# Designed miniproteins, single chains, continued (3), part 25

Each design is a single chain, and the fold is of that chain. pLDDT is the mean over its residues in the fold that is shown.

## One batch from the design tools (miniprotein)

Design m8842
Fold by ESMFold2-Fast:
Structure m8842 (fold): chain A 77 residues (1-77)
Amino acid sequence: MEAEREAKIEEAVEALIAELEAQGIPVTEELRERIRELVRRAFDLVANPTPEGRAQLRALGEEFAAAVEEARRAAAA
């Protein structure tokens, strides 16, 4: 069910945000929405596993790491 999937996505998003906040990284609405988009895309790729999907999942992981690093740099400025 799409609604149940969205709830699971939101749970994952909140867990990631809690971890970032525990590290002292300020979570802006922009970062929260970026994380939500990345998590949603990851769930979509996992639901339809392909070789291309695995490569995209790695790219999403790199994109997430970059977004977190950008937020850390912005907080330091």
Scores: mean pLDDT 77

Design m8843
Fold by ESMFold2-Fast:
Structure m8843 (fold): chain A 83 residues (1-83)
Amino acid sequence: GYTADELLAMDDEELAKLAEEMAKRAAEKKNLPLEKVLRAMELVREVILLHRRAPGDPEAEEEAQKLVQEAARELKKEAEEKK
């Protein structure tokens, strides 16, 4: 697995490829729609890019936390519907 620091060091194209691969693995493991997992991973990528642009900014950290929570909520809804 990649650490947060390693993810912050990746360029946008590498992050997109990693997000796609992780989304495919997560979709298979959790029996979730690939499209929903891909959207959640895109939100995670935006969080990483936001931290890269404004490291240590409390407002950026708060916005990043909102994006992570939104991604988690979307995945949880899909998991509950796929019972």
Scores: mean pLDDT 66

Design m8844
Fold by ESMFold2-Fast:
Structure m8844 (fold): chain A 67 residues (1-67)
Amino acid sequence: MPELVPVVEDLEFPESLSEEEALERAREIGTERARKLAEEMGGRVLSVDYEVLSPSRVRVGAILRVP
């Protein structure tokens, strides 16, 4: 049966970055990490969500579907 694997990571950025810049960076990093992990597991990325915890900290939540 296919299984859902949640992956959560908090990313911290320099205060010199704007909230928008930090969020863009988090999307780039989070998407690539989720894609690589899904590929290694022979699965698919179902969703990647981002939560701004502060202007310099973004939480990345990904859900993978594996066989």
Scores: mean pLDDT 81

Design m8845
Fold by ESMFold2-Fast:
Structure m8845 (fold): chain A 79 residues (1-79)
Amino acid sequence: IDFSAAVAASLSRDGDNTVLTLDFRDEASARAAAAELARLPTVESATVEPDAASGTTRLTVVVPAEKAADFGEQLAALA
């Protein structure tokens, strides 16, 4: 996964879930990242939403809190 294509990254909490948000300038990079992350057993959902007004594409990844540590390890393996 080419995370260098991300122009912004944020990590937040939504109830019992960890939410990773990545903004990409290239929709193809966001979709490739989403497809790879959606294959991880720790990922609940990976949603790609193009924003024509900003010219960026947002990737939102939802991970249950109990799987957050395993998700971090899986991300390190993909880097």
Scores: mean pLDDT 76

Design m8846
Fold by ESMFold2-Fast:
Structure m8846 (fold): chain A 91 residues (1-91)
Amino acid sequence: MQSVEKKERCKQLLDAHSPICDPCRVIVDALKSGVPLVNLVGLMDPDDLECADCQLLIKALAVNCLDVDDAKKEELRRLSVVDLIKTLRSL
């Protein structure tokens, strides 16, 4: 279960991110609709994340919005976006 603090950080990240490309828009819209990040990344193609803002959004969401411990968040923060998506698919 996500804490209220984590939900507010996720919402701020989503509200601050202006979708630049179709993959960004799909990610932002799905997360705003309450689709869990882990379910969303299971359906996305890492190669569709071409823009730097999409990549930063995915990393920020994984670090701040997943209900995992701080050690796991630090591990996820150090991964490339491709490896991060693969790791999230395994969760």
Scores: mean pLDDT 63

Design m8847
Fold by ESMFold2-Fast:
Structure m8847 (fold): chain A 82 residues (1-82)
Amino acid sequence: IDKIKKELEDIAKQVESFLKGLGLKAPKSLIDSIKNADVKKTSEQLDKIEKESPSVVKKSIKDLKDRTEDKIKELQEKLKKS
C-alpha cells in the first residue's frame, strides 16, 4: 500500500532531519528499520544514539524514540488490516 510506505518514508525523513538538527548522524540501519516498520530495530538504534549523545539532548532523543515507535506501530496495524 503506497500510502503507508510513504508515511514510513516521511517518518524516516523526520527522524533523520531531527537528529541532523542536533548534530547527529542517522545511520542507514535506523532509516532502513523505520522504512521496514521494524519497531524493535528502530528502538535499538535510537537507544544507541541516545547513549552516545550529549546529556542535554538525551531527553529529546528519548521522546523522539517513543513518538517514532508509536507512529510505526500505528502503521503496522494499518498494514495488517489489508
Scores: mean pLDDT 80

Design m8848
Fold by ESMFold2-Fast:
Structure m8848 (fold): chain A 62 residues (1-62)
Amino acid sequence: MLSEEMLEEVKEAMALIAMSVIKLEGERTGTPKEKVLEESVKAAKKMGLSEEKARKLAEEIV
């Protein structure tokens, strides 16, 4: 079984993949950066990350 730490790393990896897709689609469609950031935070929270961690990660990638 995965440890809690390994599970958190998997959640972060999944969130990064989702946020990367959102960023690429935002660039393709001309979506404002602020909306891309908001959708990225939402996706990371849906993957089980805290709002603080989701926001920090989204701001680093977007």
Scores: mean pLDDT 79

Design m8849
Fold by ESMFold2-Fast:
Structure m8849 (fold): chain A 70 residues (1-70)
Amino acid sequence: AAAELERAAEEARRGGQQLIDGLRQKALDLGSSSPSNQPKSDQLLQAADDAQAELDKAVAELEAKARELR
């Protein structure tokens, strides 16, 4: 049902955003621990940005399907 897809989209957004925010924080912590970790920190920040784009796409697809089902 549409309500189930809307709930799934909300849960995916909340869970996915928490994981992405955690990844960004981990990247910052890693960069702060040693200057030699800066390239790894930058890589993790890029991965977080990529994950954000995929999450936004997945949530939008679920929301669009929910609208079609009423």
Scores: mean pLDDT 82

Design m8850
Fold by ESMFold2-Fast:
Structure m8850 (fold): chain A 77 residues (1-77)
Amino acid sequence: SRRDELLRLSRQLDQALADGDLQSAVRIVQDMMSLAFGPVHGVGVALRIMGLILDGDEDGAKQEMREAAAEALAKVS
């Protein structure tokens, strides 16, 4: 189900963030947001997060990723 796929991606996101793998984390968040809200929303969120990373705001990027993941899960609950 879409919910089971989002739960799987959420676990992968937690692991990527724990490993400091921001490249994988952005891809996973994009996939989660695309599943919940469509590909345009997924791309938009990924671009915002990449902007934070390029600005040196790694903590802000991680917070935005966690908030996006929670929003995607809430959408399909």
Scores: mean pLDDT 88

Design m8851
Fold by ESMFold2-Fast:
Structure m8851 (fold): chain A 81 residues (1-81)
Amino acid sequence: SAEAEAVREEIRKVGQEIQDLIEDAKKNGMTAEKKKKLQELLSRLTELYLTGAKLEHPEMSEEEVEKIREILKEEEEEALK
């Protein structure tokens, strides 16, 4: 659907922004401002990923959704260190 395609494109864009920000922080150091922006982008990516997954796989159980959420939250916590 057009909605699923729009979500996939947004995931791609946000993912690229996260990658660019992490690479910048590796080269120029992590600042409080960069960490805040990274947290905002990671939270948005999580929401978009779950929305896209449900649109592509409406058969997904609530247990499967919760497992994905937990994995993404762990990745977010590691990225913010």
Scores: mean pLDDT 78

Design m8852
Fold by ESMFold2-Fast:
Structure m8852 (fold): chain A 81 residues (1-81)
Amino acid sequence: SLAERLEEILEKARELSKVKSTEELIKELKEMIEADETLTPAQKAALISLLDDALARKLSPEEVVEELERVLRALERYAAA
């Protein structure tokens, strides 16, 4: 389901944030999102845009995870409504 896939992306982001730099974290998350078969093109574009903005703002890995969690929770709510 979409909800399960969004939780998998979030959990992977949390794992990577402990051991990777912001640039490496964002690169791996973009690769996962682009390769994902469950996400719509619009959802992929929104998540990639978020990651690009986070990189431009020089967010820490922990801050990237926080921003990603907020957007993933929003996508889950909109898909369930």
Scores: mean pLDDT 83

Design m8853
Fold by ESMFold2-Fast:
Structure m8853 (fold): chain A 100 residues (1-100)
Amino acid sequence: SELEELFEQAGRLLVGAYLHIEDNRREVAIERLEQAIRVLEEMLRVEKNPELRELIKRLIEGAKEIKRALEENAPQEEILKLMERAFEIAREAAKVLKES
């Protein structure tokens, strides 16, 4: 489905951001997070399931928080913990999407 394709695209962008954060490539990580936010916002425009909408909103908020932490030069350990939380939300969203 279009929603599954968008979710997979957002997931790939989040993984890309994570790898660039680990490599201390913060500017590229910010770009990947901005791209992920746009894809997630596109999903939110078409998604009607309230549970999935809530998880997508939390994931957008998480991605924005990670981006802000990168822009404010937060410690890498703090940024990676924020990424772990985002991946937990993404796993929950993936489960709901499969059951829909």
Scores: mean pLDDT 88

Design m8854
Fold by ESMFold2-Fast:
Structure m8854 (fold): chain A 75 residues (1-75)
Amino acid sequence: DKLKKKLEKKIKELKKKIEKDPDNADLLLQLAGAYVMTDKPEEALKLAEKTEKIGTPKQQREARMLKRAAENLLK
């Protein structure tokens, strides 16, 4: 409950940062992870897919893990 409120605040902050830097893979991964944790798999999947295209190999691996988590929530 309190964790969910903290995550929602973080989502708002990350969205503002991403508006200014839309291709920042670290911000996209953080937002995708927060969406997985708040049960928003469609939003998480979209961000993870973008990160997989623009990120480093490490960020691409993290993005693939988040994509799998989001896809499992959509089943």
Scores: mean pLDDT 84

Design m8855
Fold by ESMFold2-Fast:
Structure m8855 (fold): chain A 80 residues (1-80)
Amino acid sequence: VVEKLAAEHPGDREAVLELANLTEPEIGVLMLKVASGEASEEEKERLAKLLSEKFKIPFSIALKVVEGDPQAADIIEKKL
């Protein structure tokens, strides 16, 4: 279970962070703050709004992805 999470989660996070830094540095900075647990509620909402606009998904789903909801993450994965 831990090995499967480590194999899938870090690679996806690093790839998404790298892509965000190349295309939109603000998204990269906000994602790092969320991942470290230092993000404020306003920063989480800002990241969710940026992800919603970039991936054309509802803001409520983007917010759940930022909060680490695995069901919301699955919806994003299927949309991509």
Scores: mean pLDDT 63

Design m8856
Fold by ESMFold2-Fast:
Structure m8856 (fold): chain A 93 residues (1-93)
Amino acid sequence: MAALQKLVEKGILTEEEVEDILFAYNSGISTEQSKKLAAGQIVSILARKGVPQSLLEKTSERLDEIAENSKSDEEFFEKAAEEIERTIEEHKA
């Protein structure tokens, strides 16, 4: 969770968007489903921020990889936060 809070401090996410991601994560019946639900919510948030579909498709693929390969919740959220920041930087460049 600290990784997502750093994105709020940087102005990349709002507190409400972090709450939406955590709500999606907590709605899963398994760790795998929780990660996938959080990843889907992240893509939805980025789409609402105006990230183009071609970049969203790449980000969605990378978030799915992160969800499948992360060994802990901390690793998942750390890597997801890095991917969110990378996507926003690429979109604004």
Scores: mean pLDDT 84

Design m8857
Fold by ESMFold2-Fast:
Structure m8857 (fold): chain A 68 residues (1-68)
Amino acid sequence: GLAMTSYLYIKNKLYSQLVKQGVDPQTADRIANQGGQKSSDVASKSPVITQNHLDAGQRTAEQLLKQA
């Protein structure tokens, strides 16, 4: 379903970005998981909504990264 697909896509993308930014792998995995979960909350049937899923996940990851 869209929720699971969005979760996995955003999680993997955020993890890669965080590791490239020099974030510790364990912290990157935790933040990416939470970003992916937020992305799935916005899950819809429309492919156009995929950008909103990404935006929600990235905003969540940015907030968590600032707290880390």
Scores: mean pLDDT 65

Design m8858
Fold by ESMFold2-Fast:
Structure m8858 (fold): chain A 60 residues (1-60)
Amino acid sequence: GALEQAENLINKLEEALKKEGADSAIKKFSNEISNVLKSLSLDDALSISNKIVNVIKKNS
């Protein structure tokens, strides 16, 4: 489902952040992040957005 796709995207983003750094990783996944967030309910989109921000902060 959309939420499962969002969680998988966060895992891929974290791997890219560790391997390529924040600028490269965010550029690589920006469109996919936007599309996934648009597919979620508001509550799920807020939850996933918070997880994305925290993963970026943890790896920057």
Scores: mean pLDDT 84

Design m8859
Fold by ESMFold2-Fast:
Structure m8859 (fold): chain A 87 residues (1-87)
Amino acid sequence: MMTDAQKMRRGNEVIRQIRDQNSQHYSDDTVSIMSGMILRGIQLYMDGYSRDQVISQVRSWMQQQGMSPDVQQRTIQDIQRVLDVMD
């Protein structure tokens, strides 16, 4: 079984790759907001929430912040990618 420390290590490596990729397509401000949403989602997952609960909650937060549909879609895909390596 993977430990929480091992999950976080794998997740952090993917989060760095995601930030670097998004920096090629979005402004620094947008990348910062996206990264904040990803980190909040990962915190929920580490607190014991299911993947579906995490995705639903982050989607709600992004809608409340008025983020564009394209940025919301990319951020959800990025969170799913991080969670895939933490499972």
Scores: mean pLDDT 84

Design m8860
Fold by ESMFold2-Fast:
Parts: sequence; C-alpha cells; structure tokens
Structure m8860 (fold): chain A 78 residues (1-78)
Amino acid sequence: TPENQKILEELQKKIAEIEEIIKKYGRNPLLEEALRLYQQIIDMLSSNQPVSQSTIDEMLKKAKELEEKGLEEIKAKS
C-alpha cells in the first residue's frame, strides 16, 4: 500500500541517520540493536506474508526506545 511505502522510506532514512551517527561517534550497542530491529521491520513489511500490526507496533516501540537510549549515551559522552 502507499502507506507501507512511506513507512519503508522513513525507516530506510532512519537507518541511514543512525549509521552516520555510529560512523561519527563510534559503535554503540543500543544503536546497533535499534538498526537490527528497524531492518527486521523493513524485511517484514517488504514481505507479502501477513504480519500482525501489534507485532510491528511493539517492534517499532522497542527500536525507538533503544535509539533514544543510545543517543542519550552519546550525548553524555560529548
């Protein structure tokens, strides 16, 4: 659907942004785990197999929490 395409594009941009942060500030386990979850969500949404919306929502929430914590750690070191 057009909505799924928009979400996929936004997630791809998010991955690129996090990769740039890791490249600039070095490896962070929380950001690396967030990248893995965002990539898994992309793979799930790109498949034509039915996936529960609640599963996608929980994975997005977890990825965002990991991203926020990883960014806070980087800010604390700056």
Scores: mean pLDDT 81

Design m8861
Fold by ESMFold2-Fast:
Structure m8861 (fold): chain A 90 residues (1-90)
Amino acid sequence: SAVDAAVARIERETADILAELDAIRQQTTDPQFRAHIDKVIQKVQQRSKEILDDARNAQTPRQLVLAEASLGTLRILLSVIRQEHQQLQA
């Protein structure tokens, strides 16, 4: 179904985001930055659960599109961590 396909895409993308966050966490020697990444991982885990629930409960095509579009918030969280990591390596 369209819902099953969207759920599968959301699960794959959230797994990829979490894997990248963990990779940056492993590369950093800054304990404060590591603690910050840990908090971001928790936020991604919580937000991804909400997005998956929204997708599974979608009753209209618009609701399903909006649920999947909410992955943008997780992409922003990862982008900020990537930028902070780059700044710390300079």
Scores: mean pLDDT 90

Design m8862
Fold by ESMFold2-Fast:
Structure m8862 (fold): chain A 85 residues (1-85)
Amino acid sequence: SEALELVENILLSAQDALEVNANQEGFDELKKNSIEKLKELLKKIKNEEVAKAVRETLEAIEKAKTLEEFIEALKKGVEELKKIE
């Protein structure tokens, strides 16, 4: 799934950022770029269950104030997408 692949790739980037102790500016840029990519993908999704999971992931990451909260939101998004065909 293109949605699963994108969310997993964002999660990997976020985990790498946590490992290298990225500052607030680095987190803000990653969050902004991730939101833009997911919003663009959402416009192309035809499956309503996948669209719902991506939308819920978007809402969760938009509310994330820390890299740790961002990672937890993405992990939940990955698990929800893995339950869909």
Scores: mean pLDDT 87

Design m8863
Fold by ESMFold2-Fast:
Structure m8863 (fold): chain A 87 residues (1-87)
Amino acid sequence: PILELHIRTTTTRDGTVTESEVHLTLRGMTAEQVRVLLEDMGLPEQGRRLAEAIEAGEDTEVSGSTRHEYDGVVVETHVRARVRREE
């Protein structure tokens, strides 16, 4: 299976807004590795759904968002993750 990750992060610090966008394509990951990766990103439910799809041999897409604040900095992350078969 191929895992495609689209990660958009918006950081607000002292009135300055910074946006970053990252696209990652990961190959050869196991269902367990995908579940752990998404859980480490704060998206355990999305990780479980992707792992189940890998085990079932199905294509699926999930999305989720996380937000945290520290020392006056606000970080908001939106993740779209898709599992698809290799052709």
Scores: mean pLDDT 83

Design m8864
Fold by ESMFold2-Fast:
Structure m8864 (fold): chain A 92 residues (1-92)
Amino acid sequence: SAAYTQKVVEEVLAKDPSLREEAERFLAMPREELEEKQREVERLAKEYEELKNSPKTPENEKKLKELEEEILRIQAIQALAAEILARRAAEE
């Protein structure tokens, strides 16, 4: 959810300034690369949903955690990029 992602972004930004640089790189990406990253997020979300409906084994629980962390990291970068764009727009 957006609220959860915003909270994660706030916490991670306090600890890791490199996310700002990653967000700036994200904003500088060509449209084709952004579309590819969006497809990757969609693929990861589908894998997460399928695995979530799978039997609860230690292996599946580990994979779910890894997928969740990867999805949250990408969402945090996207949310930060959106915030940077909003701040730039506010200057006009």
Scores: mean pLDDT 73

Design m8865
Fold by ESMFold2-Fast:
Structure m8865 (fold): chain A 95 residues (1-95)
Amino acid sequence: EKEYYKKLAEIYKKLAEEVRTHSDLPEESRKLAAEYLENIAKGYQALAEGDYKTANEYFVKAIKTLKKLKELDPEAYQWLVERVNKAREEAKKIA
């Protein structure tokens, strides 16, 4: 349970690094996608530590960034959602 949240935080952190180097995304979309993933990672890290207030703050920030990405670049948004869902499914198998 806590181990699951720690694993999610690490996965989202690695996805953020991957997105920053992803050649198929325009620079602005890449920045927004990476910011979303970094905020989700910080949120799960806080959740793993039992800091629900900090986790909520990061998740709210992440959702606002994701909404901006969807408005700016629907294709990048769709790619990000699919990539995240796949990573989350993989994480559940080791929880």
Scores: mean pLDDT 83

Design m8866
Fold by ESMFold2-Fast:
Structure m8866 (fold): chain A 65 residues (1-65)
Amino acid sequence: KDEEWRQRAIAEIEKLVADERTRAENILNYYKKKDPEKYPEVKARIDARLARFEADAQATLERLR
């Protein structure tokens, strides 16, 4: 019972992290091709957001253990 919901919660969090990484890659690829002058600024912003998202996800995974 408790193990089944925990496994589902873990899978959902892993999916959210994967989706966020894909979103970050799409944004960075867009700026790299269309606005290379802004690319370093956008990369720093996106990298910081992704790092925070992944840290929050890991903290949630630790609470599920």
Scores: mean pLDDT 81

Design m8867
Fold by ESMFold2-Fast:
Structure m8867 (fold): chain A 73 residues (1-73)
Amino acid sequence: MTDEELIEGLRKQLEAAKKALEAVKAGVAEVEREAIEEMRKDALQLYEEYKDKNPEAAELAKEIAKILDEILK
């Protein structure tokens, strides 16, 4: 995976996470807690891996984790 592919994928995941949060808040989607928690852990791991190597990818991963954390509350 290239850095560009990683960033593109993370941008798409962030957009999807934001849409999921709005759907959950609107009461039109059920929370798959285990899946969301796994995705959150993956995003936090990506942040730790890339924070010194690719700040853009790290920031996207951090924002994804933040949105997923909001869904879990």
Scores: mean pLDDT 78

Design m8868
Fold by ESMFold2-Fast:
Structure m8868 (fold): chain A 69 residues (1-69)
Amino acid sequence: MEEEEKRLEEMLENIKIAYDDHPATYPLVQKIYEAYKKGDKETAKKYLLELIERSRQDVADVRAAVAAA
């Protein structure tokens, strides 16, 4: 239970780092955080999974840019 919450927080933090230069996914991150704070873990998880799927395509570009810097 708490371990699952920690996993969600770690994923959010990791994704946030990748998306700090890509605000296109920012509204989705806000929805995840809002649902998580309300105790709607299932809703937060669904948004998180959608963000992860979208981020897989964007994170590669962000990581390449950061590595090049």
Scores: mean pLDDT 63

Design m8869
Fold by ESMFold2-Fast:
Structure m8869 (fold): chain A 55 residues (1-55)
Amino acid sequence: VTVTSESKMETEKDGHLILTNTTKVDGQPTKVTIERIGAEGEDKVEEVTLPEPVL
């Protein structure tokens, strides 16, 4: 089996950074973690386990 992880970073209009980490097993996305990083202590981590690929 092959486990891979990918990270994608996007900038929001308010200047916050969104970091999306996707973990795949045999090419299937099994876990997505979204982090929002801000300069004013608004660091928030949302973790979602996806049974199906939903964006």
Scores: mean pLDDT 65

Design m8870
Fold by ESMFold2-Fast:
Structure m8870 (fold): chain A 75 residues (1-75)
Amino acid sequence: AEFDEALAQAERWVAEHPDGLPVELHAGSILAAKAAGEVMRKHADVTDPSEIDKVVQEATDAARAALAEFRARLA
């Protein structure tokens, strides 16, 4: 599951960087970055500046959705 995977990655990062952010915040950041990265990868062949703006917006929306889902699971 994406939640469990992100949490495991965050726990490993915190073990290497104990003065870092709490595990939960790291997990949320990992999920957001992963969601945005997937959108960017799907549109890697886009070269038109106007279409690039749309891809960036879609990646931003995906990251926000991932963070909202993560927060809902913590509630």
Scores: mean pLDDT 67

Design m8871
Fold by ESMFold2-Fast:
Formats: sequence, structure tokens, C-alpha cells
Structure m8871 (fold): chain A 96 residues (1-96)
Amino acid sequence: LKGIKGVLAKARLLLKKNKPEEAIELLAPVYPLLHHLVHEAKNKDFEEEYIEAVLLLAKAYVQLGKNDDAKFLLEELLRRYPTNDEAKTLLEQINA
């Protein structure tokens, strides 16, 4: 339980340092776990961590020029959380 918040904090720092590949590698084991907990297990306690992980992955894909991968993640997030302003802003920036 102590691992997830620390992983997300480190991923944010890596993106600020323009290290998107390292951020993706760090998030790779955490994202599918959080996706399962929110979508399959319907555990609301992990929604904040799930939203943050998706946004960090989308930002990392944008930094790598993988805009289609970022769009898929943001569109999935917005289907479940249509009022998420950060996801809307990122999707608008990609589509501009």
C-alpha cells in the first residue's frame, strides 16, 4: 500500500525532467492494477490514483510523440469521468 503514491510522485518528477520513457516504465505495473481495481473490482478508494496514473501516462505518450496512445487513454478516462478538466485540456492540446 505504501508503493502507489510514491510511484505516482516519482513519475510526475520524471515527466518534469523530460524522461517520459522512464515514467512509462515506472507506471507499467501500477496502471493495469489500478485499471482492474476501478473497472472490474469497482473499488472507489483507488479512483484518484487511477485518474493520476492515466493522466501521467497520457502526458508521457505526448512527450514521446505517441499522440494516438495518449488520445485512447484520455478518451477512456473521459468516458468514466466526463468532468475531468485536466483530461479535457490535454485532449484539446493534442487535437490542436
Scores: mean pLDDT 83

Design m8872
Fold by ESMFold2-Fast:
Structure m8872 (fold): chain A 84 residues (1-84)
Amino acid sequence: EIPLVDPSLSIEEIAKAFGLEVEIGEDYAVIRYDDLEKLSAFLASLANVYFTKPVGSEEAVRALAAAIGAEVDFERKEVRIPLK
């Protein structure tokens, strides 16, 4: 579907829709979070993944981030999503 035609704009729009803070850089987008459930829902949306069970665990976040090539830092509460 067409929502991913411009990935940088799609990432910013989707992140804001989930109530997440986002900063778009040259090589990656930085997403800041305080709620793992919101983060996992956002990452699942980007990965186009369907899940029937609520996710709110670090393992779920790591799996979803890996699916889109993103890096997650749980200590800093940040996710870096590559734009290239």
Scores: mean pLDDT 69

Design m8873
Fold by ESMFold2-Fast:
Structure m8873 (fold): chain A 61 residues (1-61)
Amino acid sequence: GSLEQAKKIFENIFLLRYSREEALKLLKGKSVEEMKKIEPFLEDLTDEQIEALKEYLETLE
């Protein structure tokens, strides 16, 4: 599902580049527009994929 895809994006892209704490600080609490500005590849994701990533990040609390 979309949450499983979001988990794979987080683990296979962000956690390869950043620590978990750094990745969460970078991504958590951001709007869709702000997330698209963080990393160039996020601009290539659909708004639905970015919303799923945001929802997944909230489940990590």
Scores: mean pLDDT 75

Design m8874
Fold by ESMFold2-Fast:
Structure m8874 (fold): chain A 90 residues (1-90)
Amino acid sequence: AMPSLEEIKKRASELRKEVIDAEDAAIESKDPEKMAEAKKLLEVLREIEELLEKAEEAEENNDLKTLKETLAEIERQLEELEAMIRRFKS
């Protein structure tokens, strides 16, 4: 079953913390490659945040089709972000 907007927001919040930790680690490393990878993590996180705003608006307007489609896209992007974070930590 598709996760709820609340579950998606919770997962996004947890991954946001990991992205911030990754940015801090990249800055401390002073490695340009790590800094570039952290920047990509922040860009994906920004796209997720924009989609979350769209999902919230769809829920407020009872636009169930847009809500379902947006939640599916957020879930896909959260999976990609999580994979990118794992690669960064390797």
Scores: mean pLDDT 86

Design m8875
Fold by ESMFold2-Fast:
Structure m8875 (fold): chain A 52 residues (1-52)
Amino acid sequence: MDTYLPPAASRVDELKAQGIKTLELLGGPSNSSLRQYWLQKLTDAGIEVKLG
């Protein structure tokens, strides 16, 4: 089953612009590469990521 996700780059920029400094990354993606991709993007943007 496919799911709809917002664009990664624009979403990260939007979160940063809103002053979000900490984000909880919920488990459950069908592949680990997507989770690693989001973790890297958020960390590179200076957002602290917590695993739930």
Scores: mean pLDDT 62

Design m8876
Fold by ESMFold2-Fast:
Structure m8876 (fold): chain A 83 residues (1-83)
Amino acid sequence: GLAAALRVAAEAAREAAARVKDPEASRLLRELADLLATGDTSPAAIAEAEALVERLAEVASDEDKRIVLEAIAAARPAMEAAA
């Protein structure tokens, strides 16, 4: 189900947070993971997740970009299915 897909995406974001070197990218990935882990598919929760994804894309260093983009790619299908 969609809630289970969001929890899998949350786990991917949490793993990415541990791998990135930038403290801000790590913090944003943890915030995304916590939000996705709730399984909340309301328009407000999805909008918050989309805003976190946008900020992650802006702050990711060259070293962290691959890790951040992989986490975003894992979250995006679940977020789109919720929208």
Scores: mean pLDDT 79

Design m8877
Fold by ESMFold2-Fast:
Parts: C-alpha cells; structure tokens; sequence
Structure m8877 (fold): chain A 80 residues (1-80)
C-alpha cells in the first residue's frame, strides 16, 4: 500500500539524514512527495518538496537539511 511504502521511506530518510547523504535525501523526498500527493496529504507534500529543494542547494547547511527532514518526518508521523 502507499502507507506501507511511506513507512519504509521514513526509515530510509532517517538513515540518509544520519549519513549526511544529500543526494539520497533528495531522492527520498521526491518519492515521499509523489506518494503523499496521491494520498492528498498536502502538508507532507509541502514538507517533502522543501526538503528536496534544501538537499539540492549546495549552500544549505547540515542544520537546515536536518530541520527540513525533521519537518518531513513529523508530517509522516501524523499519518500513522
């Protein structure tokens, strides 16, 4: 189900953030946004899109990426 895939992506996002893997964070954020749009989870779509934008910005600090990732993770937690 879409929720099962989002639950898996939540775990993968936590790992990518721990590893500082910006490329992986951006890939995961894009997938989360796509699935969340199908669910009508507008807050999660917005959070995931912002996370992707920040992860792809070479000027963004680790702290900014972690903040955006935590917003996405909080929005994911509201679905479960």
Amino acid sequence: SLLDELQQLKGELREAVRNGDRERIAELAERIAELSAQLGADDLVAAARKLREVALDPSASREEIVRAANETLRALDRLF
Scores: mean pLDDT 88

